# Designed miniproteins, single chains, continued (3), part 6

Each design is a single chain, and the fold is of that chain. pLDDT is the mean over its residues in the fold that is shown.

## One batch from the design tools (miniprotein)

Design m8177
Fold by ESMFold2-Fast:
Structure m8177 (fold): chain A 83 residues (1-83)
Amino acid sequence: HMEKVERAKKLIEEAKRTQQEADERLGKLSDEVIKLMEEAENDPEKAEEYRKKGAELSREMVRISDEADERVQKLTEEAKKLL
């Protein structure tokens, strides 16, 4: 029983770390998107270029979020099976 509890705790900590790493990356990308939107407003001639870059970053954010969610779910479910 105790060995399973210890393994479950490690899986939960890994899930927590995975989520924290994803949240940190998403925060940085979100800040970059905001900056690009501000640059698009200040330079109308390059607005389309900045908006395309922002859309690319938004797609990357969705990918990071989806991958983190899937990994966290798998780790959490594995931890539950051990308990």
Scores: mean pLDDT 85

Design m8178
Fold by ESMFold2-Fast:
Structure m8178 (fold): chain A 72 residues (1-72)
Amino acid sequence: SRVQQEVQKKAREMVKLLNDKSATLDQIEKKAKELAKQLQEVSGKKLKITVEQVPASALNPNGAGVIVEGIA
């Protein structure tokens, strides 16, 4: 669906940001809120995107995680 395509596109952008060692948690949260707003406009549904601090790993060297869920 169009929503799934947008979610995948924005997920890739978020992964790129999470792998940017210069990005701060505040920048990641700001981007996550922008993504939630864009997805809500596309789907007409309430969506929640949560950004949290997690231990750094090879997949998340910036030490941040993202959770996406539909609320409506």
Scores: mean pLDDT 61

Design m8179
Fold by ESMFold2-Fast:
Order: structure tokens, then sequence, then C-alpha cells
Structure m8179 (fold): chain A 74 residues (1-74)
């Protein structure tokens, strides 16, 4: 079962996706997809792929100064 921290990461990731889709920001969606791909590559042996995508995206935004989007770490 997905842990509480993983659920929070997925929830935050989904909010970002929904917001970008609502705004029609194609460039940001492309960057988000690239960040998700890097997340899978980084975490593929540790956590489920969907959770790895979420962490990849949240870390990408945190590195851009949006540390407010970071989920609590285990």
Amino acid sequence: MIEEFDKEALERYQRIVDELKAQGKQEEIDKLNEAAKKGVETFKDTIPEEVAKAYGVLLYYAQQGRTDVLPPLP
C-alpha cells in the first residue's frame, strides 16, 4: 500500500498538473513531463513509478525556489 508521505506527494503532483492544464501552459507541462521522467530514473528501484514521477516533479519545482511544494520525506 502507498505510504502517507507517498499519498501526499501524489496529491501535490496532481494539483500541479491540474493547475497547468487549466492555464494551458504547454511549456510548463513539457518541463513537468521531463521532471517526472527524471524522477522515475532516480527512484525506479525504491518506490512505485507513479510516486517516483510525483517526487521528480516536486523536486524540480523546489529547485526553482518553490520549496513549499515539497512533501515530507520518510
Scores: mean pLDDT 71

Design m8180
Fold by ESMFold2-Fast:
Structure m8180 (fold): chain A 114 residues (1-114)
Amino acid sequence: DKRKQELLKKAKENYELYQKYLALAKQAAAEGNAAEFQQQASEAARYMEEAAKALAQVNVDEGLAFLRQKSTEFLDTLTAMAKENPAVQAAATAGKEEVARAATSAMTYADKLS
């Protein structure tokens, strides 16, 4: 029970950091700052990965459902930002690769728990 509570807290804290860094990425994209956008998007991908891994340790199916939903939302956000500002298009492509890497890492981790 205590271990489950610690994992849920870790998942929540990492999800909050994911949301924070995704918001910073959106701001950088709006400003046309490709380097900052790429850096903030990479941080968001890492925190999404850690949140999914922590949740998968509590419940594999819930962790995978979270990962699927949040990676889709993240990819859609990166696509929208690239469309609104062409200056960040290359950085958005790199960000999508980081989301794919993070998702693969979390899925591999979930498979080992099964």
Scores: mean pLDDT 89

Design m8181
Fold by ESMFold2-Fast:
Structure m8181 (fold): chain A 62 residues (1-62)
Amino acid sequence: MIPRELLEEEVELSVEVIKAAAEKTAARNRGDKAAEAEATARLDEAVAALEPVAKQINQVVA
């Protein structure tokens, strides 16, 4: 059984990845290099946080 907390964390972090990616694209389109760098850092942080959560879910299922 997958703990509800892990599923909620996965959804929450996935939403953050999508938001950060959208902000990065918007910043690039307007030429805002500072905002693009900030969005890139947030994206990298969210992806790094999501990887261990996804791994834990896979281990609980397997």
Scores: mean pLDDT 79

Design m8182
Fold by ESMFold2-Fast:
Structure m8182 (fold): chain A 92 residues (1-92)
Amino acid sequence: DLEAKIAQTQAQLDALVARYKPLIDNAKSENERLYIIGEFADELFKILNTSGLPLSVLKALFDRTLAQLGISREELERGYLHKWFEEASKAA
């Protein structure tokens, strides 16, 4: 049932926003904020990639989730890259 899968995925995304929004909003520095956004991006893509939903629905849920979190797509991309560089630096 497509409707049931959408509802389940929306609930997972809503829970993710509830967890990450206060962390992002209360970050002490831009670097900390970007790192937290990067962690959010990792979890967001895991939920979307395992949902089994069609591409059009995934895009709609992605946009909705960013709007609920109060971040732009550009901020998500910056956060994802920042986290990647931070983790790469720690592994070196």
Scores: mean pLDDT 87

Design m8183
Fold by ESMFold2-Fast:
Structure m8183 (fold): chain A 80 residues (1-80)
Amino acid sequence: SADEALRKELMEKIQALVDELVEKLKTATPEEAKQLRLEMLERMIAELRRAIARSTDPEFIAGLERLIAELEAEKARIEA
């Protein structure tokens, strides 16, 4: 289904973002690491919001909305 394909696409995009962060963190200073983590969280939130806009599955949408709230809380903790 379209929603199943969307779930797979989202997972692949999130994994690519995590892999990119892991590679960049290998040579990052503590200050650079903080900025890289914030950038990744923003990019993840953007991908989740795009998936919500394309989904017709209420449970999937609700799950992504909860995850966005958790990622926004994480971002706030890092920015503090």
Scores: mean pLDDT 87

Design m8184
Fold by ESMFold2-Fast:
Structure m8184 (fold): chain A 113 residues (1-113)
Amino acid sequence: MKTRRLERVEVGNAEIEMAVLEDATGKTAVIGVIFKEPLTPEQARAVVDAAAELAKRAGVPLENTHLVVGGKMSPEAREALRKAAREKGMLVTDAASPEEVRRIVERIASGGA
């Protein structure tokens, strides 16, 4: 059986939306990140920190937390985001657009169909 819950948080110019899936293997979180303007390295780190806190409050191990990020970032912001996520043991997927973030989150929430 799969159970889904959705939580949403704003961090600066970024919107973070978390879907939690629970099955016989445990809990998995898929966190979509959408931003209005390109993230700075500091904002990218804050987004990862907020995403990790959401997963932790939902009782999801960070190793089972998948961060999906859509939109343009500077190379420095992208590296800061990847480094912060890696330090927390989180998985990161880059999406070309906010619409692609939604499609990836929906696909993972549906079991990869």
Scores: mean pLDDT 74

Design m8185
Fold by ESMFold2-Fast:
Structure m8185 (fold): chain A 82 residues (1-82)
Amino acid sequence: SARAEALRAEAERLRAQYEEAQARTDSLAAGTAALAEAEAENGPVQRAALDAATALRDEEAARAEALRAEAERLEAEAERLE
């Protein structure tokens, strides 16, 4: 059905966004590790940056999981329509 095709297309779009969010999460994790090493030598300024980077990484990880869950929901709905 046209609705099932539309739902699958949307699920594929969300899967692509999930992959992009995972790549961003991986990049942020690498940056956070570098800041953690710098924090050991540079104190409060680096600590604030580390806390901010950690929060951003966690936010991106949560966004990635939400995109995965929504893609799975749309895929299940599409299956129900076929």
Scores: mean pLDDT 81

Design m8186
Fold by ESMFold2-Fast:
Structure m8186 (fold): chain A 69 residues (1-69)
Amino acid sequence: SGSQALLATLKGLRDAIKNKDQQAIDKLKQQLITEFKMSQQTVDNLIKSIQLKLQGKETDDIVDEINKK
């Protein structure tokens, strides 16, 4: 179904952002725009949201590492 394809694409986008794979990010952005009819603005906002969530997790991991010393 389209919903499963969308979720798989969003998971791939998150993984690409985490790995800083710009080629994969660009490909998945185009897929969201062309196949799922998202606007460029919507896709850019999604990427920003994912980046902020990943940064929050990285900060928590660093704080935990420091507290173990």
Scores: mean pLDDT 76

Design m8187
Fold by ESMFold2-Fast:
Structure m8187 (fold): chain A 97 residues (1-97)
Amino acid sequence: DLEKYIEEAEKLAKDEKLLLEAAAKEGITLTEEQVKVAQKYLGLLTKGGKLLKELKEKGIETLEEALKAMSEEEKEELKKLIEEAKALIAEFDALDA
């Protein structure tokens, strides 16, 4: 359920304590730096999930149809989300190095 996923990601992005508790349930201990990166990532997932929900509500089920139906502003927002996601992955990888 995309809606529940968006709500959970938004909740964890806003609350460091809930994020730490969620990680602890999976046996994961996060550093202060990892918490910040994880919250940025969850915020990005919340934005991406909301965009996917809007596309789905328009009856768009494939990436090809989505790209054809998207406005230039929506395409630009998607490009920004992809760039931010790549930057966050690189930042997260650097924390373990």
Scores: mean pLDDT 69

Design m8188
Fold by ESMFold2-Fast:
Structure m8188 (fold): chain A 66 residues (1-66)
Amino acid sequence: SNAELNRALSAEIRALPREKRIEAAKELADKYLSEEQKAIAREIAEKLRKIGDSIEEALKTGGKPK
């Protein structure tokens, strides 16, 4: 199922260095996911990227993580 696949991909991504996680997620999606699954994964990745960017910005500017 999509949930099981997303969980497995997330686990593999978390095992990687932070800088490589997004790149690895994209490569794994291209290898294992259908076009519909990739569309869903891109939406999730966009939301996760925004969260990660907010945390990084907070750390750089001295604000609280979001």
Scores: mean pLDDT 68

Design m8189
Fold by ESMFold2-Fast:
Structure m8189 (fold): chain A 60 residues (1-60)
Amino acid sequence: LTGEERARAMGENAGRAAAELAGAGPDGQKKAIEAAYKHALENPDAGSADLLAAGLAGAR
C-alpha cells in the first residue's frame, strides 16, 4: 500500500473502533475516521493506540 492508502485503511479501522468505544452515531464515526486518517497521514509510524486516541478526539 502507498502511504496514503495505508493511512486511509488505518484511519477507517481506528476511527470505527474509536466511534464504537465513544458510542458515537454516524456523524461521530465520520469525524473519528477523518481524525484518525489525518493523524495516520501526518504520522506514518503511529501505532494503533495513537490512531485510536486521535479518533476518540475527533468523535467529540
Scores: mean pLDDT 80

Design m8190
Fold by ESMFold2-Fast:
Structure m8190 (fold): chain A 91 residues (1-91)
Amino acid sequence: SLEKKIKELLEKLEKYAPDFAERFKLKIEQLKKEVKNPELLKKILELLIEQAELFLYALENPDLSEEEREEIRKKLNEIEEKIDELVKESK
């Protein structure tokens, strides 16, 4: 379930990046209040999970090259843009 996956991600993120974990939690709660279409909310939450997993991957792999880290930054930005577009569609 999405709820179980979010809980497991939060537990890992709290160990590595507690500030990011808190922002991630607040973003989920904000989206649950703002996005009234359940199907659209599910799609946005899945993108947030992908963003959090990618960020966690970077934290768990300190030996990543600068080129690999730049690729991760680009992917994170692309996911954020997709989230923003879907949130705009909800309004």
Scores: mean pLDDT 85

Design m8191
Fold by ESMFold2-Fast:
Structure m8191 (fold): chain A 80 residues (1-80)
Amino acid sequence: SLQDLMDAANIPQDVRDWIKRRLAEIRAAIAAGDDDRASALIIDFTEWVGRQAGTLSPEQQAALLAVEQAVLDEIRRLMA
């Protein structure tokens, strides 16, 4: 799970909480058929992840990128 990936790499709790909240917002936008909002939230998410990567250890950075990919894969499945 996403939480297991974050736990294994000791991702900070505030980073995990932000990712979970953002993913919930993206899921809600997709469920509502609000494609413009979903797209904006996805772009904001990927930009935020890029900014956070610069403040983390290499192990945490690799885990955060894996979480980003898993989130994007889930979004693709929801929109299919």
Scores: mean pLDDT 79

Design m8192
Fold by ESMFold2-Fast:
Structure m8192 (fold): chain A 59 residues (1-59)
Amino acid sequence: SQQVQQDLDFLSTIVSPEQYQQTKQQVDKYLQQGDLDGARQAVGDTQAPADERTIRAAL
């Protein structure tokens, strides 16, 4: 859970607030179920497109 929180904090610096909120909601659902692997995968799935497309600052 600590690692997932750090991953979410990092994600908030590279994606839009809207993408962050969507990913956070998904992660929160997995964490409520005790599914740490699912939570990590949700973060990774969001981060991969951001890395490939290079998000724009001030969007």
Scores: mean pLDDT 69

Design m8193
Fold by ESMFold2-Fast:
Structure m8193 (fold): chain A 94 residues (1-94)
Amino acid sequence: MELSEEEREILEEIKKKYPELEPLIDKFLAAYRAEDVIAAAETTIAIQKKMEELKVPKEDQEKLLDVLERALLALMLRNPELLPQTPAIPRVEL
C-alpha cells in the first residue's frame, strides 16, 4: 500500500523534528505495507504514548495521528475480517 505524497511529507517532517519517533513510524509503515492491521494499530498506540513522553506539541501530534488514522482506516477497509464485530467463520453448524 502507498501513502499519498502529502502524508509522506508529514511523516518525514515529524521524523526530522522528533528522531525518537522514527523507529516507531518506520515500524508502522512496515505494518502498513504488510497490510497487518493489528500491528499498525498497536504501533499507532505506541507512537501516541511516545509523543506524550516527548511532550510533542498538540499540532504535531494531530498532524501525525491524522496520517496514521487515515492509513489505518484504509487498511481496515481492505481487510474487512479485521473490522469490529467480524464474526468467526463457523467451523460447524449448530
Scores: mean pLDDT 74

Design m8194
Fold by ESMFold2-Fast:
Structure m8194 (fold): chain A 111 residues (1-111)
Amino acid sequence: MKVTLNLALKDAAGNWVVTGSLSADTDEGLRKKALLLSRAAVRLAFDDGADARILTYTKEGKPIILAELKGTKTPLSQAEVDALAEKIAEEVVKKIKELNLEMKEVKVFSL
């Protein structure tokens, strides 16, 4: 099943603007793309002080927030970025798998 992960940043007016999107069709692809967006979000939050979210959308277009970072503008080392991004990516993947499990159970009940 195709999953799309979105990176959103808070603009000067306080609105969330989607700035990047990555889609995955496999569990390995999902993990890899979650890690790439998590690294981007960490860098934007700590290097630029930007508030950042990783989110997906339901079939009805409702946003599901998978991770949120508050901008802190305290630059991290590459090792610190990688460590934090790995933790965020694990939570993103976990939440997506939980959402897919709920959808699968509903489909089994409708058969």
Scores: mean pLDDT 79

Design m8195
Fold by ESMFold2-Fast:
Structure m8195 (fold): chain A 87 residues (1-87)
Amino acid sequence: EEEEKLLEKRIYGLFQKRVMELELQRKADEARSKYGDEVAKKYEEIIKLYNEMIDKGIESGDVDKYLFEAQLKIDEMIKEIEAEVKK
């Protein structure tokens, strides 16, 4: 019972990592084309940070909390990149 719930949370966390990786990699590729490698690397660093946070959530068994915190942090970082490139 408890082991099954932990497995479901792990699978969900891994799924969310893949979804976010694809979305952020798409943004990195678009940024590389429009603004160059430095901006693309910022999105790639966000992918790395998100993956680290979700891995911690899986390890702690509190995937939902880490998903929420990671999304807030990622949204803020994306907003900062967008503001910087529009200057």
Scores: mean pLDDT 81

Design m8196
Fold by ESMFold2-Fast:
Structure m8196 (fold): chain A 80 residues (1-80)
Amino acid sequence: MKEKIEEERKKLLKEQATFYINGAEGGLRYLREHGSPEDAAEVERLVNEAKESLEKGDYETALKKAQEAVDLIERKLREL
């Protein structure tokens, strides 16, 4: 029972991380077109770190990095 609960938790974290990564990629595309190269590079670093964590099976870190990327995008967009 515990193992099945942990598998379901990992699946939900993976789905959430993927959702935020997709959102961050959309925002990164917008920043590349309308923002500074430095702002785009900072967001790209966080998105890449999130993807790397996702590939390693570290879904909690992937979600955290993806959320940081989205938060950074929102801050950068307010300055445009």
Scores: mean pLDDT 83

Design m8197
Fold by ESMFold2-Fast:
Structure m8197 (fold): chain A 55 residues (1-55)
Amino acid sequence: MKEVDAADFPAFVAALPDGEYEVLLRDPATGKTYKAKVTVDREKKLVIIEILERL
């Protein structure tokens, strides 16, 4: 599972090919890490981010 800081997340998502990914999203403002599911569909211009768990 890829760990990504919240500040780097837009660039990370922009580089992803279409598909579903599980990532650990770290929020530097709160110090919390979240397990998130990211679904990328560039043809439909959709990026869906679902927070699954707070770690």
Scores: mean pLDDT 76

Design m8198
Fold by ESMFold2-Fast:
Structure m8198 (fold): chain A 55 residues (1-55)
Amino acid sequence: GPALDAAQLFDAKLAAGQLIPAEQRNDPEVQALWEAIMRARDQAELDAVTARLRA
């Protein structure tokens, strides 16, 4: 249901955030990427953001 979907998206956002090195979190570009992860409305938007971290 919607609550389960929201929880799964939140867990995916946390996992994506762990791909960002802590030492780079003061970089404005890295902060913008973190903001994009947190603003993802669905899995497709999150996948588009995380593709940049894995490439």
Scores: mean pLDDT 70

Design m8199
Fold by ESMFold2-Fast:
Structure m8199 (fold): chain A 84 residues (1-84)
Amino acid sequence: SLAEKQKEVEEKLKEIEEKLRKEYEEARKNMSPDEVEEKVRDLVIEGIEEAIRLLEENLPLTPEQRADIEAARAAIAAERAARA
């Protein structure tokens, strides 16, 4: 059902959030502030990509939502290219 899929996505989003929290805490203990900022940015981008994938694979999306996702992917790709 849609409600079951929504709950599954919510649980996966919580897993992404917990992973980001743990990575942030480890980075903060072992890295300089500049290195922490760079690592957190990478982790957030990866988390957003995973969240987009979960939404597309598990929920019916409107054309507007799909356009927003494509815009987000383009922004992520541009950010990665700028850092390569």
Scores: mean pLDDT 78

Design m8200
Fold by ESMFold2-Fast:
Structure m8200 (fold): chain A 81 residues (1-81)
Amino acid sequence: SNIDNAIALLNYLISHGLEASFRAELERGLAALREQAEAMGDETTLALVDEARRHLAAGDLETAVRLYQEARERLLAKQRA
């Protein structure tokens, strides 16, 4: 699944000392999703993004990645409806 692939990528990047770069990219991705969700009035996706940002700030990268992928998949599905 996309979530499993994202977690696998996270573990790969951490094992190669690229965690800081990954965190920066995830933060940019979350900011972009937040703007898109806000423009669409999607309160559920906004809540998922905000929760992901809280976990990222707390250092829980795995939960942040999972919530990011859930928010992204939800937003993409809504855009195709």
Scores: mean pLDDT 81

Design m8201
Fold by ESMFold2-Fast:
Structure m8201 (fold): chain A 71 residues (1-71)
Amino acid sequence: MEEEYKKLVEEIKKNANSSGSGRLAFYVRALEERGLDYETAKRVADLVEKRMKEGKTNIDELLDEAIAELE
């Protein structure tokens, strides 16, 4: 796992609070396990981070949108 990916996960945790960070980490790992590569998983994390910076706080909605986009 690349250091930049680990940093993204940590920053997402800070923005999402404890309750949100666990769900986000689970979805990213699940995407990788289902055959999505690191680049795709990082893209999902980047999209979620961007929307959280815009004031969106519903991690579940953000992940659902990103996952649907990737399909």
Scores: mean pLDDT 59

Design m8202
Fold by ESMFold2-Fast:
Structure m8202 (fold): chain A 100 residues (1-100)
Amino acid sequence: SVAQEQQKLDQAIGLLHETHRRLKELVAQGASLEEQIKLLEETADKLKSLGLDKAAEILRETADYLRAHPDLSADERLFIANLTLMIVGAELVVRYNGIK
């Protein structure tokens, strides 16, 4: 149903906001690259559970990119992760508004 899809997208948008908040907290606390990657992968798993396969794939690709580039600075990693979360979030908001 339309209402069921809206609820799913609302949950996903909330999850991305929480992930962004937690990622910034992890970076501020000096968390390892692997801890940051784990958060992105856990978020992708949750998005997949909501049936948002494309959103999950984008987050997994970002996690894989960060793992492949351990020479990136903490600021560069945070920028890339945040940019990905913003792009995915924007796509979900557009989809949410489109199902009215």
Scores: mean pLDDT 84

Design m8203
Fold by ESMFold2-Fast:
Structure m8203 (fold): chain A 75 residues (1-75)
Amino acid sequence: SSLEDEYTKLSGRVNELMAKLKELPEEARKLLMEASKLDVEISKNADDPVKKKELLERRVKLLREAVKLLEEQLK
């Protein structure tokens, strides 16, 4: 799905940015931890397509914000 494709792209970008940074901003760490918790919730809601979609959208939003903070840290 487009949401899973977006997740894969954003996760790859997070990993690239983390490799370039000596230290992660605390705000970015919190967003990444929240996104990781959503991975568990998505698995628990595999049989609920509406709830799963909402969780996938929330995870993508958290990763987009994390990428933004990590990119700002490199400026």
Scores: mean pLDDT 86

Design m8204
Fold by ESMFold2-Fast:
Structure m8204 (fold): chain A 69 residues (1-69)
Amino acid sequence: DSAEREALFAELQALSERAKEIEKLDKEKGRELLEMVEQALGATLRNVEEGRRAIAEVRERIEEAEKEL
């Protein structure tokens, strides 16, 4: 469980960096994605399964934004 949570935190950090790169190209979109990463961090702190689902959703949103930019 600790190892699973650490893996989720590492993924959140990677998603945060990707969202910051998007913010350089589209400030509004990047800001929305960074807010979603922050919400996913909160979910992960509450429960690993909630965090996993929230991280999956923000990852999809980031991947779509990267394809459009």
Scores: mean pLDDT 85

Design m8205
Fold by ESMFold2-Fast:
Structure m8205 (fold): chain A 59 residues (1-59)
Amino acid sequence: MKVKVTSVGGEVVVMDADNIGALAREAMVSKKQVRRAIEEMKKTGKTVVLPSATLTLIS
C-alpha cells in the first residue's frame, strides 16, 4: 500500500505507507499525525489535507 504526498508547492512523492518516518518528514508533520491520517484514509477512502501537504492512499 502506497501514499502519495502532494506538497503545497506542487511537488509529488509516492512511497510505501509503512515508511511512517519518511512520510512525516515529507509532509512536515509528526509520525502520530501520519498514522492518524492513514487510519482516516483507510476508513473513509478520502484524501487527508494537512497544513503543508495532501495525503492520498493508493491501493
Scores: mean pLDDT 82

Design m8206
Fold by ESMFold2-Fast:
Structure m8206 (fold): chain A 70 residues (1-70)
Amino acid sequence: MDEIDRVVREAIAKYGPVPKEEALELTRAVSAYLKGDKEKAIELFRHIAETGSPAAAGVAKALLELVEKD
């Protein structure tokens, strides 16, 4: 949880603020990962990385790397 928060903060500092609707989508993906559903989390993060704003896509890509490393 702390690592996810740190990755999100670093991406926001680099790419700017994430729109509220996309922040909610990122929260859903993070929730799936924390519940142990890695496949669902990966699918949600990939979707955000492809369709989101530059800030949301940056966060989603960074979190994908974190999830794959775990």
Scores: mean pLDDT 77

Design m8207
Fold by ESMFold2-Fast:
Structure m8207 (fold): chain A 82 residues (1-82)
Amino acid sequence: DARERALRALEELLEAGRRSPAAGEEIVRAAEEARRHLEAGDYEGALAAAGEAFNAAVAAGDRASERAAAEALVHLGLVAAA
């Protein structure tokens, strides 16, 4: 299920953000916004919020959160395309 995979990817992103040394609050906030949008069926909002988390991770040099956000963007894109 694409939606279940997207929710799992956002959970992994939340865990990575909580461990982030520099941008944790921003990454977690954006990931929580993405999850809320996904649960509401707003796939464009979910993609935008997950993209904010990705940009925050890149700016912070947090490779773990960057990878988790990229994974979430892929799975959110698959939900949006369905």
Scores: mean pLDDT 84

Design m8208
Fold by ESMFold2-Fast:
Structure m8208 (fold): chain A 56 residues (1-56)
Amino acid sequence: KFVVKKEIKDKLSGKVIKPGEIAYYDIDEKNKNYILSEEDYAKLKSPLIPESQLEK
């Protein structure tokens, strides 16, 4: 995780992340790197699999 120094566009949602906000970067073998907002990163950590249990 890191503090954004310059406006960056979220790779997943396209949302603009403003300077001073917390963002996360992930390394994908395809892209090598991409940036996610804190909200989108949290969604990836919270499994969105409809076949899986949500919170049990």
Scores: mean pLDDT 63

Design m8209
Fold by ESMFold2-Fast:
Structure m8209 (fold): chain A 55 residues (1-55)
Amino acid sequence: MEKEKEELISKVVKAIRELNPDMSEDQIKAFEEALRKLTFESLKQVVESLERAKE
């Protein structure tokens, strides 16, 4: 089971919901599926970028 990758995906999804509260569940699910295709390192970079955007 890819626990580390799933944790990063969860963080990205949460950050996206915070930045885009009007985003539909279907859009979130499609984005989550796209995130699953990324490497662990790419997901870490996405998380960092989204955390900066929250500032």
Scores: mean pLDDT 75

Design m8210
Fold by ESMFold2-Fast:
Structure m8210 (fold): chain A 69 residues (1-69)
Amino acid sequence: SMEEIEKKREQLKAQREKTKAYYDELLKNTSDEDERARLEKLQKNVDDGFAVSEKLLDMEEERERRRLG
């Protein structure tokens, strides 16, 4: 249903924002260059995962819209 898709989008957005804030805070408090580079790569990889999840929800929404007419 569209309601279920909306709930998934809200949860995904909230989790993505919390994850971004978490890594931003770690990066602000990290002076070690090697650890900083590691955190940046990890943050990007996790954010790429959220982007894929958003695309999947977009496809699910399109299928639901087609089902409705």
Scores: mean pLDDT 87

Design m8211
Fold by ESMFold2-Fast:
Structure m8211 (fold): chain A 62 residues (1-62)
Amino acid sequence: GTEFDAVRNSAAKSASSSSPETIKSLCDKLISVAKSNYSDATAKGVQIACNASIESVEEAKS
């Protein structure tokens, strides 16, 4: 949904301006919050967006 699109876009923007460590830290916090305060489905969506962003940043740093 729109929430997942916003997370995906935010993560992609962060990938262009942040280190992989920063993105991993933010992803861990977002997944924890999503799982605790929202739903497992939301947490999975965040995890997918985060994995894509981490891969993008690691590829850019290589």
Scores: mean pLDDT 70

Design m8212
Fold by ESMFold2-Fast:
Structure m8212 (fold): chain A 90 residues (1-90)
Amino acid sequence: SKEDEELQLKALESAVDMIKRAKELGNPEAERRAARALVQLAETLIKNSKDKEFLEKAIELLRQAVEITGNPEDKARLEELIEKIKEKLK
């Protein structure tokens, strides 16, 4: 439902904020845990969604996470996920 999609977007926003908070605190391990949690959450939500508006908003949130995170592996994983969502939008 549209309400479920809004709640899912709020969950993604919270996960992105956790990455930002961990980075601001200078905790690389917490930043990496937060980035991996975001990837896992996003993969789960994207697997079952075909709503273009939801998927486009998810891409924007994941792009924010890419800009925030300093770890190359987590960056690459987030970018791979963005490309998978883009393929669903074609």
Scores: mean pLDDT 84

